# Designed miniproteins, single chains, continued (4), part 29

Each design is a single chain, and the fold is of that chain. pLDDT is the mean over its residues in the fold that is shown.

## One batch from the design tools (miniprotein)

Design m12984
Fold by ESMFold2-Fast:
Structure m12984 (fold): chain A 109 residues (1-109)
Amino acid sequence: SSIEKEYQERLEELRAEAERHADDNDPLLRAQLLLREAEAVAEYGLATGDKELILVATQTLMALLLQLQGKSPDEIQARAAELEKQDVETLVRKFEEAKAQVEAWLAEA
């Protein structure tokens, strides 16, 4: 489908960008790439009704947000585990909330 092709092209582009910048110590660029990846996964998950993709997107964006807030790896892992137990509506809401906070952080960086 057109949506699947667009999704695959977005992932390939993001993967290539990440590889080109693998040696860069740039937390802003890393945050921008993770946000773009989470958006791509979430949009495709919502378009296809794939709860697993919506979960992965929400976990990715939540991990980024918690890292920006200085949370420990253990706290990030615990939050990811809590998200596995949530329904789609709750995951979408948490994704939107985390996205708004990450975008605000990026705008002030």
Scores: mean pLDDT 85

Design m12985
Fold by ESMFold2-Fast:
Structure m12985 (fold): chain A 68 residues (1-68)
Amino acid sequence: GKKEELLKHGAEQAANLAKGAALSAGSKSAKGSGSYTDDKAVGIGEGEKARGTVEYDFKTGKVTITVE
């Protein structure tokens, strides 16, 4: 749905930030979470928001996105 699209977009950004932080800490995986409001990029509509968590495993390249 529209909230899932917004969350996916924000989750991609959160994953990239989490990758940087994890690499700086010497970690082999990254985990990020975020909350996203209507940015109109995905057309959710006025005042809508979404939340989620992204986990990325550097060894396998596996990405897991959890939606509220």
Scores: mean pLDDT 54

Design m12986
Fold by ESMFold2-Fast:
Structure m12986 (fold): chain A 85 residues (1-85)
Amino acid sequence: SHMQKELLKKAQEIINEYKKLYQETEDNNKSYADVYKKIQELSDQFIEISRQLESAGVPKSKIEELKKEFALLVTQSLIISKDID
């Protein structure tokens, strides 16, 4: 449906903002605390949009693809940013 397309677009925008935030952080050497808060906000937004996608009847396979893409971005960003855990 049209609503499903809009929600999918919003999910992709959240993923793109996360990617951009990490790239900009590498360049700017900003406070880890400020970056961490923004990352947490984007993660919370992604969880919420995933729930909305499920409620709107988006196929579970499509939602799982988006979740895996987001998880890979988080993992990649942590590896690039130096230490993990």
Scores: mean pLDDT 75

Design m12987
Fold by ESMFold2-Fast:
Structure m12987 (fold): chain A 69 residues (1-69)
Amino acid sequence: MSKEEAIERELLRLYLAGRISPEQATKAARAALEGLKKGLSEEEIVERLIEAGLSREQAERIVRAIKEA
């Protein structure tokens, strides 16, 4: 699975569980993809995801999915 697919799957899980809005999912996807493109650290991507409206736990879950992809 690509890192991009890992981001999309994790955000879809959060959305289907009612934990994030579609707007939060879109912002988080953009933040994570730009972070990967720029070669940001795991913690820097977490901080950008929090700025996009995710909780720290949600952001760390997405970064874990990226790392495992």
Scores: mean pLDDT 83

Design m12988
Fold by ESMFold2-Fast:
Structure m12988 (fold): chain A 82 residues (1-82)
Amino acid sequence: DKEYQKLREELSKLTEEAVKLVKEGKLPASELRDLAVRYTGEMLRAIGDYLDTGDEEALRAGIIRITRETVKELRELIKKAE
């Protein structure tokens, strides 16, 4: 899926930028950690729901939404740190 692939590439790039800001002392490591924990938990929940329902459309929509929301939050963290 091209949309999901672009979101994953953006997530990766923003994560690298956030890690650099943490190393420079401009962003607290706890903020990035908390976001990573929330992202992982939401993704696992979406997969769990799929295993119960078999609803591929709901899984796809959920993964895209979760990734998009995480990208948005990463952008906000980076802007506040700069």
Scores: mean pLDDT 87

Design m12989
Fold by ESMFold2-Fast:
Structure m12989 (fold): chain A 119 residues (1-119)
Amino acid sequence: AEAERRALLREARAQLEETLALAEEALRLAKREGASGALVEALEGVAAAARASIELADRALEDPAAVAGLAAMVEVLRTAVEAARREAERDGNEKIIELVERAEAAVRRAEELVARALA
């Protein structure tokens, strides 16, 4: 139903907003503490993909045809956060690893919610 789809998309949007906040916090820590350029670039990629996903979620709330595009962008975001996790583990900063793991969980929740909205 339309109301159920909008509810799923609003919840997905909240998870994407959390992902962005966590990625921006991790990026601030990485820059402050002199983390590797690879980790900084990976975190910038997560933030960019999260912002794009939020814009597509806003579009999908108005237009059900946009949900497929949102699903594709959340997959890009998942790939970006997995890359950021690998770079964070290589860098060894426990606080950044914790933030990225929380972002990965939020992305997986968003992906599940968007998949249900697409069905």
Scores: mean pLDDT 92

Design m12990
Fold by ESMFold2-Fast:
Structure m12990 (fold): chain A 108 residues (1-108)
Amino acid sequence: SPLESMERAIRARLDAAGQPELGEKAVELLRIMFEALKDDPEALRKAASLLFQAVDDIARGDYDGAIENLEKLKELFKSNPKLTPEQQERALKLADEMIALVKERAAA
């Protein structure tokens, strides 16, 4: 499955970077995106690209870049009518939790 391959790639990348908690949050966010945007392949590709850019930024220690890409992803979730209110709330909460963790790591 493309989703299972992407989940495995995210976990492997962030586990190797010593960021397993961020990896699990990113995987949960990816699952919400695939379900919410299944009928909008262009939006799904854009959202996945932003998430993978944030994952790569985290793994490279580019925490400012990671926050920028996660904020862009939040704007996509806010503007896309295909997300249910429950999906939007969960996705925004996960993105905010990831941003908070990235800020904590940057300050350490």
Scores: mean pLDDT 89

Design m12991
Fold by ESMFold2-Fast:
Structure m12991 (fold): chain A 65 residues (1-65)
Amino acid sequence: SEEEEAERAKKAIDKMVELIKKSTDPVFKKQLIEAMRDFVDRLAQRHPELAAEARKKIDEIEKEL
């Protein structure tokens, strides 16, 4: 269902953010951020509101790099 897809997407986003923050390798961090941006671009087609929240989280992470 759409509701289950949204819940899975939220969990995936939170896990990706944690993984990026815990990574100590700056090259690997950039690769993870790129992977997350790709995930969010695909998510935007079905869940634009969740994608907007995720983009905001990515922007905050990049500002702290």
Scores: mean pLDDT 83

Design m12992
Fold by ESMFold2-Fast:
Structure m12992 (fold): chain A 92 residues (1-92)
Amino acid sequence: SSQARLDAAEAEYAALRAAGAPPEELAALGARMATGDEEIAALLRAGDYAAALELLRARMREAGMPEADIAAALAVLAADLSALTGQPVEAP
């Protein structure tokens, strides 16, 4: 269920925060959240990276991540998508 995925993401985020994890580890959590979310995965397959990252931002907020950590994670993910696709992908 969507709630079970959000609960798991919240628990993983809490562990990463306790460990002082860098933005790259927060981005890795974001990537796992995206691949586990059918709506985000569909947007990524469609090449709608802007909508995918915007929906991921909303999921990260629902998982209890603060805005500063969300922004840091999404900046890394946008850079990774830009490198992977060869097109500019902007963080929301």
Scores: mean pLDDT 87

Design m12993
Fold by ESMFold2-Fast:
Structure m12993 (fold): chain A 76 residues (1-76)
Amino acid sequence: LSAGEKQVIDQLVQNAIQQKLSPQQVEHRVQVLAEVTFNLFLIENPNMSEKEKQQLKARLEAIAQETIAQYKKAQA
């Protein structure tokens, strides 16, 4: 994860804490956000290669997983 991605994760975690969401609510919302973001990128960039699509999907999933993990640790 890049420094910018870590900053986005921190912002998502802080917002979830502020809203007092359950870990299950955070997991669901972050997964939906990742799926919506991926599909919007595909619509905006219809000529993406299969490799670029796989890299984008892996990147978004890594951000989602790390956000969930950090939120669970913050709530422990």
Scores: mean pLDDT 81

Design m12994
Fold by ESMFold2-Fast:
Structure m12994 (fold): chain A 86 residues (1-86)
Amino acid sequence: SELTRFMAEGMREYVEENRSSLPPEVLELLERAVEKMEAAESFLEAARIMLDTGLEIARLLGVPEEELAELEARNAALLAALEAAA
């Protein structure tokens, strides 16, 4: 999908533009996400990878468990909305 490639390219560009300001552990997670998104068979799969990666980065950066639970709920709602729209 062109849209899936567009999302992967956008994340790759973000990583390259912010390489000097992002922690190495965050860069590794984002680079891994780009690889997974490039291999994704659908937009929904790529979106799930993006949201899961964001949540993993939040955990790594020490976001409190209560806020992580809210992010997980928001991500689940967004994925459900995307699936319903497909």
Scores: mean pLDDT 82

Design m12995
Fold by ESMFold2-Fast:
Structure m12995 (fold): chain A 89 residues (1-89)
Amino acid sequence: MAKELVDRALSLPPATPREMHAALREAEEAGLIKPINIEEKTEEEIYEEVTREAERLLAEGRPAAAAGVYLLGAFYMIAKEIEKEIKKR
């Protein structure tokens, strides 16, 4: 019961970096972030770019968009940590 809800919650954001790349592309297409060359960047560099875009949106007076982009960056790092844990097992 509770585990099924937790598993579903963990699947609501993409569980893998590849699925997270799709979410980043959706944010890019929505005009929330600048195009990020994910094939040329590490996960850390991608997170830094996303965080920088969120800071830019906040500076431009778009706090709701900035909050959404910050959450996207957080979900990306969570997906990376989940993959790291799976790889240890």
Scores: mean pLDDT 68

Design m12996
Fold by ESMFold2-Fast:
Structure m12996 (fold): chain A 80 residues (1-80)
Amino acid sequence: MEEKIKLFQEVEKKLRELFAEYQRDLKTRPIDEVAAELRKKVEELINEIKEKYPDYPFLIDRIKAAERVRLRRLAEQAAA
């Protein structure tokens, strides 16, 4: 039971690191390239979770939700 919490925290830490890098890249790179790189890294993390932790599909949903928030903000900035 405790292992689920540890896995969840580990995934959250990886996501925070990815988003910190993403914010840094936004200062120096085109939005399209940064969005594509974020999507690629998120997909790699999802595939890792699927392979190693198939019993934890809710982690994938959380990862996807976090990605959608960032990509939506980029789309709003591009539209404004």
Scores: mean pLDDT 75

Design m12997
Fold by ESMFold2-Fast:
Structure m12997 (fold): chain A 106 residues (1-106)
Amino acid sequence: MEKAKEEFLKKFDEINRKALLELTQEVSRGIKNGESDENILKRAKEIADKAIKEMQKVGDEILEKYKNELTPEEIQELKDFLDSRIKSLKEAAENLVKLMKEIFES
């Protein structure tokens, strides 16, 4: 169980760091190029959506990898843990996009 959670969190951190770097670079580039706020926000959302999909894929891969090493109860606990983390990331990404819109509109 702990190995599965640790592996997920390590990959989660790597995906999150990559997404934040890509967001920073793309937003900065859009501003420098004089792109519309709509185009900048669309790209930001696309980057966030890609990160979320990659997290979902990693979650599925971890469940498959550890399915023979875990009890049915531990598998359910791991599923709930992965789903909770992905849901939190989705909510955080949506809030970030909303905040960026407010900053660009103000």
Scores: mean pLDDT 78

Design m12998
Fold by ESMFold2-Fast:
Structure m12998 (fold): chain A 65 residues (1-65)
Amino acid sequence: MEEALKAIEEAREAARRAREAGDGGGAASVFMGVKDGLEYLKKGDYEKAKESALKGVEAGRRLMA
């Protein structure tokens, strides 16, 4: 649970930075990972919540590199 929440928080921070940089595509990619992570968290699937948030962060980093 804590790892999933940390991953979601990092994804939120990455989405905020992408928006500040004017990268709507990067922000959207990270936001989708956060959205999916929150949905899995609501269902009690903490492993998928963490995976989805981390995938969002990774996709955002690649788009910004």
Scores: mean pLDDT 68

Design m12999
Fold by ESMFold2-Fast:
Structure m12999 (fold): chain A 104 residues (1-104)
Amino acid sequence: MKTKLEVVVKKIDLSDPEKAEKVGQEIAERYREAEKAGKNAVVLSVDASDPDAPERVRGFLEYAKKKGIKIDVLFVAVFVEGKPEEADRLMEEIRRAAEEYNAE
């Protein structure tokens, strides 16, 4: 696809409520800015402990591409509960999928 997809991946650690709320507000504000700019923005929430989470994100991007749905900005909120290392793996897989989506 010729349109560059912007991907914003944020980790939300539910064991740290103060930081979790700040990240949630940041995503909400950036989403509103994208909509005001006339961009098609989508927010996905995934659980880092869900073994299907990487496949759900990849499947969504492939489905959108196949259907010709233009997504300008994808926000992915990755929820963790005291296992931050699991989120790092998922975040890398999401970034790779977005790079493949933008390359072709």
Scores: mean pLDDT 76

Design m13000
Fold by ESMFold2-Fast:
Structure m13000 (fold): chain A 72 residues (1-72)
Amino acid sequence: MEVEEMKKKILELVRAGKFEEAEKLFKELVEKYPLTEDELRELLTEILTVLAERYRESNPEAAELARRTLES
């Protein structure tokens, strides 16, 4: 599986709330493919953004924290 396909699949799994599958695939991606620190940072930022959106929908208090973090 190509690196870009694995990245998209990880983000889809996170959006679907399948965090265990997303974590396994993320570890597999990092182990099989040599990603640069910048590439890893970008992927982690995308994952955190999706998580922040999910928490916003479930918890209004978490939404306020996410908003303040993004404003910083």
Scores: mean pLDDT 73

Design m13001
Fold by ESMFold2-Fast:
Structure m13001 (fold): chain A 78 residues (1-78)
Amino acid sequence: SLKEEAEKLVKKAEEYLAKAAIEAGINLPVALTGSLEERARSILEAAKRLIKETGERTKDAEKAIEYAEKAIELVEKL
């Protein structure tokens, strides 16, 4: 289902954001509660902030953005 696919994309985005944050040595306060869209948007904003704070656009941060954007697109079809 579209909901299951969106949840999978949100989880992948969350995993890549966590990996990017660990590699940067930064603990980003992200509220991963609410709807799938709210969670995806929170991940997207956190990943953008991580890039700004580090000055580096890492592959893990890019993947977090990619999966979060795909999740948002999928939720809009619900």
Scores: mean pLDDT 78

Design m13002
Fold by ESMFold2-Fast:
Structure m13002 (fold): chain A 99 residues (1-99)
Amino acid sequence: SASERKKKIEEAVKKLLDDIKDIISLPLPIEDRVNRIIDLLKSEGLSDKEALEAAKEALEKAKAELEAKLPSVSDRVQKVLQDIIKKIDEALKLLDKKL
């Protein structure tokens, strides 16, 4: 059902959010980072489409958390967070092309 699918995606995102944040920060081509995130989500039993939806949700959540921190951190930390946000935006654009 749609509600069971939504719960499955939400549970996978909650479980893997920190791992996804680590992967997106790796010094790898954007396509390789996105593929690793999708493979990680599929290891939790998600289908291809569910993994794409979960990846998008996780990255949007990660971006929102980083943006919320920007006003309360030092200029040096702001630059680091902005670089990660840029990587997330590139990943989200690639995911939107796959959805």
Scores: mean pLDDT 86

Design m13003
Fold by ESMFold2-Fast:
Structure m13003 (fold): chain A 90 residues (1-90)
Amino acid sequence: IERISVSEALDQVAPSIRHQALGAGVISKGVVVRLGDVIAMLLITDPDAEHEEVAVFSGDRFEVVRLPRSDKSDEEIAAEAARRAVAEGY
């Protein structure tokens, strides 16, 4: 698993997916990881929320996934989202 920049992540996804993510108002915390062809970007959420939100990209796919809030680091939360996407056939 690799930490990458937000700009590198957006440049690595299809233009249609990049446009969709920007239109959806995706606001990054600045934590982005790559696992193979899957990019997971941690999003800014309410600090009192029960869930973290991660934008996941792979090829022509884009989804926002919610993970339970935990004592995990921002990088580990993004990494967990990436691993789930790979397990689901991303």
Scores: mean pLDDT 71

Design m13004
Fold by ESMFold2-Fast:
Structure m13004 (fold): chain A 68 residues (1-68)
Amino acid sequence: SMKEEALEFARRAKALLEKLGVPQEILDEFNRLIEEIEKATTEEQVKEARSRLMELVGKAIDELLERL
């Protein structure tokens, strides 16, 4: 399902970014989005959380690039 795919992706992305040394603040945002996805009861809520998840992934990558 869309919810299961979003949740799996979020957890994997968080684990990878944690190993790469992103700030705890960004990891905390991933935890919040994972909770939102788990609590989502509508397709709209999943889509909104997934959109924010993609935005957060981009932000995390930018943070890593700034530290190179």
Scores: mean pLDDT 83

Design m13005
Fold by ESMFold2-Fast:
Structure m13005 (fold): chain A 53 residues (1-53)
Amino acid sequence: KLTEFVNFAKEEGIPLQILNDADGALKAGFKSEPSNELIKKWAKMLHEVEQSF
């Protein structure tokens, strides 16, 4: 899982911290374990929002 997130972060140019933030937010919102794909999708969206500010 960590290796998968590191590879995704490198491919998309997203800081690994954004993936950690996405995982935490999804767990808090859904109160369940999010899928790796959902975490990646959310992280990409969060990174795009951060780049806009």
Scores: mean pLDDT 73

Design m13006
Fold by ESMFold2-Fast:
Structure m13006 (fold): chain A 81 residues (1-81)
Amino acid sequence: MDELEERLRKLGMTEEDIKLAINTVKSAVEIIKANLGYSKDIAEGLILIYIGVLLAIGRVTPEQAEEIRKIMMEAVEKEIK
């Protein structure tokens, strides 16, 4: 989580948006660990919803959105391994 927070700060994300990203990753990890058979698709879906909201309200560019997606997905994979 510390690496996730630092990487998002380097992209110029606000502290509020970073906290929401961290909570989104934590929720995705909990869903995967519940072993409900939807695990990766739900995790990706939650992250895409978060990023989609930031894009829709003009807080990030499409290029930043793709980088944020990669950073958040890497954090999810690290926590479930």
Scores: mean pLDDT 80

Design m13007
Fold by ESMFold2-Fast:
Structure m13007 (fold): chain A 58 residues (1-58)
Amino acid sequence: MDRELEERVRRALEAVSEAMAADLPSEDELWRTAAEKAGLPSPEEARRLVDRGLAARA
């Protein structure tokens, strides 16, 4: 009973979050999400790698 309700709420919130994210296409948020899904450690570590080789993204 409770688990079904919680599952539905979770899916509804996820759908709403996705819709809102699509409406607000912020480069930083898109970058963070892509990095996490790609299995990267964190966006901060990626920035450090860029800084070492190519310098900070302008």
Scores: mean pLDDT 60

Design m13008
Fold by ESMFold2-Fast:
Structure m13008 (fold): chain A 102 residues (1-102)
Amino acid sequence: MTVAEAFKFLKDLILKSGNTTEEEAEKMLEEMIKQAPAAMAQLDAVYADPSLTEEGRELLDLLREATALPLEEIARRMLEAYEAGDHEVFQAYTLALFYRLS
């Protein structure tokens, strides 16, 4: 999967989820990419919280590891998580992809 194919996939998901135009969906994706570094900084702060569950730590570790992967690999794993119905893993790879594109 190319980064362009992943971007089109995410845009198509936004279009299916609401009464949005293609232009509005593209602007939403651009804003999510722009906000990704701030979201990552908030999650790094949460990682230091002693109340964080073991499952929560595993997801944050997955997210951190994902940011080191090639963009095409992040995109592929994002789609695989979506197809498996694993929404938390899908969100982690999506955030990693947006962060790398920011």
Scores: mean pLDDT 82

Design m13009
Fold by ESMFold2-Fast:
Structure m13009 (fold): chain A 89 residues (1-89)
Amino acid sequence: MEEVDRLVEEGKRRMREAAEAGDAQAVADIGIKTLLELSSLAPENKEVILKSIGGSLRLIGLVLDGASAEEVAAEGIERMEEIAKMLKE
């Protein structure tokens, strides 16, 4: 699905830009927004919704634990790719 690929690539691009700026909070905010936008493409898919919520909480937890912007970006990208794979089934 073209929209899934667009959302993931845009999310990855913005997260990498925020990570280069060293802004872990901005990386988490971008990741959370992208995960929620991906879940909105399959509103009846409870697994996608729960994974998006879980991924968002993980990103929040990393920021609270003082993880680097690069670590937050890596986790966010991994969660986005997992959801994209589920949406392309």
Scores: mean pLDDT 85

Design m13010
Fold by ESMFold2-Fast:
Structure m13010 (fold): chain A 100 residues (1-100)
Amino acid sequence: MRARILEAVERADAELAKLAPEVRELWESGKVSKEEGLLLLGARLAELYERIARELGLPDARAAVLAILELYGEDEETRERALAMLEEAERARAEVEAKK
């Protein structure tokens, strides 16, 4: 499991390195508000963790986030914050899909 989680995290980091600058450029260029930029980033993060969960054979994005946090030995405060961020990301994705 550890090696598979590390490989998934490395792929996620590479994708986030591409996505964050794209969203930041849209926000800094004035094409989207800061709130809209965060909504788009959140939606993409939710999709990314769902894909990681499928690759690892886990039931959902939450299970993937928990597995990563356990691997890195993160404290309870960091775990709660990460789960809150995932819930925000999942809400952002639902809002983006509802507007299509």
Scores: mean pLDDT 72

Design m13011
Fold by ESMFold2-Fast:
Structure m13011 (fold): chain A 69 residues (1-69)
Amino acid sequence: MEKEKKEIFEQVLKAIESIQRKYGASKKTVEEWKEKAKKIMSEHEDPSVLKQELSDFVDELVDELSEKR
């Protein structure tokens, strides 16, 4: 994995951990989110596209958790 892609992935993992703390998601749910992020990482080679896709993924998680009230 290229250094730039790895840095983007680490930022996304930190965002997932912040979402877990805010919404109280289980460890299993967080591991599933991390696996989805890894899949997105494997599907895109362009760091700009990858950053956008992972940002959209994080926003989707927040929206779903907010609506499930």
Scores: mean pLDDT 77

Design m13012
Fold by ESMFold2-Fast:
Structure m13012 (fold): chain A 56 residues (1-56)
Amino acid sequence: SEEEKKQAYEAGKEVGKRMPKEQLDKAIENIKKDEEDGVFSKEQAEAMIKGLKEGA
């Protein structure tokens, strides 16, 4: 849903703000793994990764 995508983006942005740049690639891998495991939808994973990159 639109709300879930917004929440994922905001969560990613907040995490990215607190994260050293050298951890960014690992965090992206973890989100992709969670999408593969069904924890996140593809849209939620993409929104969270976008937020993470913009927050960092």
Scores: mean pLDDT 80

Design m13013
Fold by ESMFold2-Fast:
Structure m13013 (fold): chain A 73 residues (1-73)
Amino acid sequence: MLNLTQEEIDDIVKAAEGNIKKAEEAYRKGDKVTSANYLTAAGIQVSALDLAGATERAEELRKKIREVIKKFE
């Protein structure tokens, strides 16, 4: 597992939440490519949280990503 401090985990969570919000904003503006790029970045951050054992934080972010993707349908 990745050996991350609690502060590093919190920073990754904040970055992922920011990327998810930017993805939704980009999609709303019709920029699907930029939206997909932000969701990809958020997905990488979620994977890092899982590897660090922050599974509950990772699950919350995965739910938010799925909700944004569902809005794209």
Scores: mean pLDDT 83

Design m13014
Fold by ESMFold2-Fast:
Structure m13014 (fold): chain A 91 residues (1-91)
Amino acid sequence: SKEKVKLIVIDHITKTTEEYEVLTSKTIGEIAEEIAKKYGVSTSSIRIYVVNKKTGKVWEADPKKTIAEIAKELGVEPKDLELIAEIFPDK
């Protein structure tokens, strides 16, 4: 799918925040692996949250699910979702 959602990456190590777009066909786990490679960290240092912009609810998503599957399960459109990834120090 060509459809994308916003991903905000909050790096608590460098205290920087960057914004990206990710394809809705990607799994949460694949997104975590791409962040890990880009930032030079372990996937265990990354937590990814889904924000439902309609309800304001935030939760940690199943890494095996695609963004499109998450939207379908919630009964929302992908445009109503946003991702937040937080990178923490290993300790």
Scores: mean pLDDT 85

Design m13015
Fold by ESMFold2-Fast:
Structure m13015 (fold): chain A 60 residues (1-60)
Amino acid sequence: MRDAIAALSVEEQAQLARQLIRDGTNQPLLDLLLAALSERLGQPADRIRTVIENANRTVG
């Protein structure tokens, strides 16, 4: 599972995390995606989550 997530691009990981945040259904996968993005971007997972949540508030 982690290897499959690591094989995704930053954009793909962010898009999947955005979908999971909207759906609220798969918290373990969301946690893994946020951890992978945190490692790649050098930002805390909570900050990355906040950025994605703000993007989700934009309709379109």
Scores: mean pLDDT 74

Design m13016
Fold by ESMFold2-Fast:
Parts: structure tokens; sequence; C-alpha cells
Structure m13016 (fold): chain A 69 residues (1-69)
């Protein structure tokens, strides 16, 4: 189902974000990733897996955008 796929995306994205945070030194990137992770966790806890997946993917895209500027 879409909900199961969204949950999987959220779970994998959380792992990726935590790995990125462990080696990131850019304060703006750290802020974007941490805020994204916190919002996604709240959405997932409420059962809103589609929103959690959207938040985690959006945070990673914003982090990439900061790093290529």
Amino acid sequence: SMEEKAKKVAEESEKIINKLLSKETNPEVIKVLREGLERAKKAAEAGNYQEAATITVGAMLRAIAIKIE
C-alpha cells in the first residue's frame, strides 16, 4: 500500500539523515536535517506516514540545495 511504502521511505530517510548528521559540520545543513527529522518523527507518531516521508525527503533536498550554493 502507499502507507506501507511511505512508512518505509520515512524509516530509511531517518537512517540516512542520522548518518549525515554524524559527519556534518555546516550549521545550516545540521539545522535543516534536525528540524526535518523532528517534524517527521511527530508525523510518524501520529500515523501520518505520507507526511513523514514528504518531510524527510524535503529536508534532504534542502540540505543538498544548501551544499551546492
Scores: mean pLDDT 83

Design m13017
Fold by ESMFold2-Fast:
Structure m13017 (fold): chain A 84 residues (1-84)
Amino acid sequence: SMENREKILKEAKEALAAMEAGIAKSYVLRYEPEKEEEAEKFTEAAIKATKDPSKIPEVRKEAEKLPFAKESAERIERLAEEIA
């Protein structure tokens, strides 16, 4: 049914956003391990944004504190906006 397809697509987009945040965290920890706390906050913000698009600005704010996170934040924002 359409309802099952939409549910699966939403869950897939949530998983993709979490994976995107995880990839960014891995790069940050590889090059600036002292940024572990900021990387965790970015990951938390990404997960929150997938549940509530009003939290998208928090993803941007946390990404600004991290190297290599800008493109990941942009992809997470698009995924969160697509989650209706």
Scores: mean pLDDT 81

Design m13018
Fold by ESMFold2-Fast:
Structure m13018 (fold): chain A 64 residues (1-64)
Amino acid sequence: SAEEEAARLQEAVRELTALAEELGVPESVTKRVIHEMLQRIEEEGASIEEAKAWAEAELRRLGA
């Protein structure tokens, strides 16, 4: 359902924010990565799982 999808997306955003904090990624950069993840879902038809995996990889790249 849309409600369950919204809950999963909210959880993904929380997990990515926590990961970014652990990796020392600046808040401004973290917000950009999350925004790009949301664009991939809304504009490119990516699944939440695919977009989250991309965002995790990007945050890990930036935190290295």
Scores: mean pLDDT 85

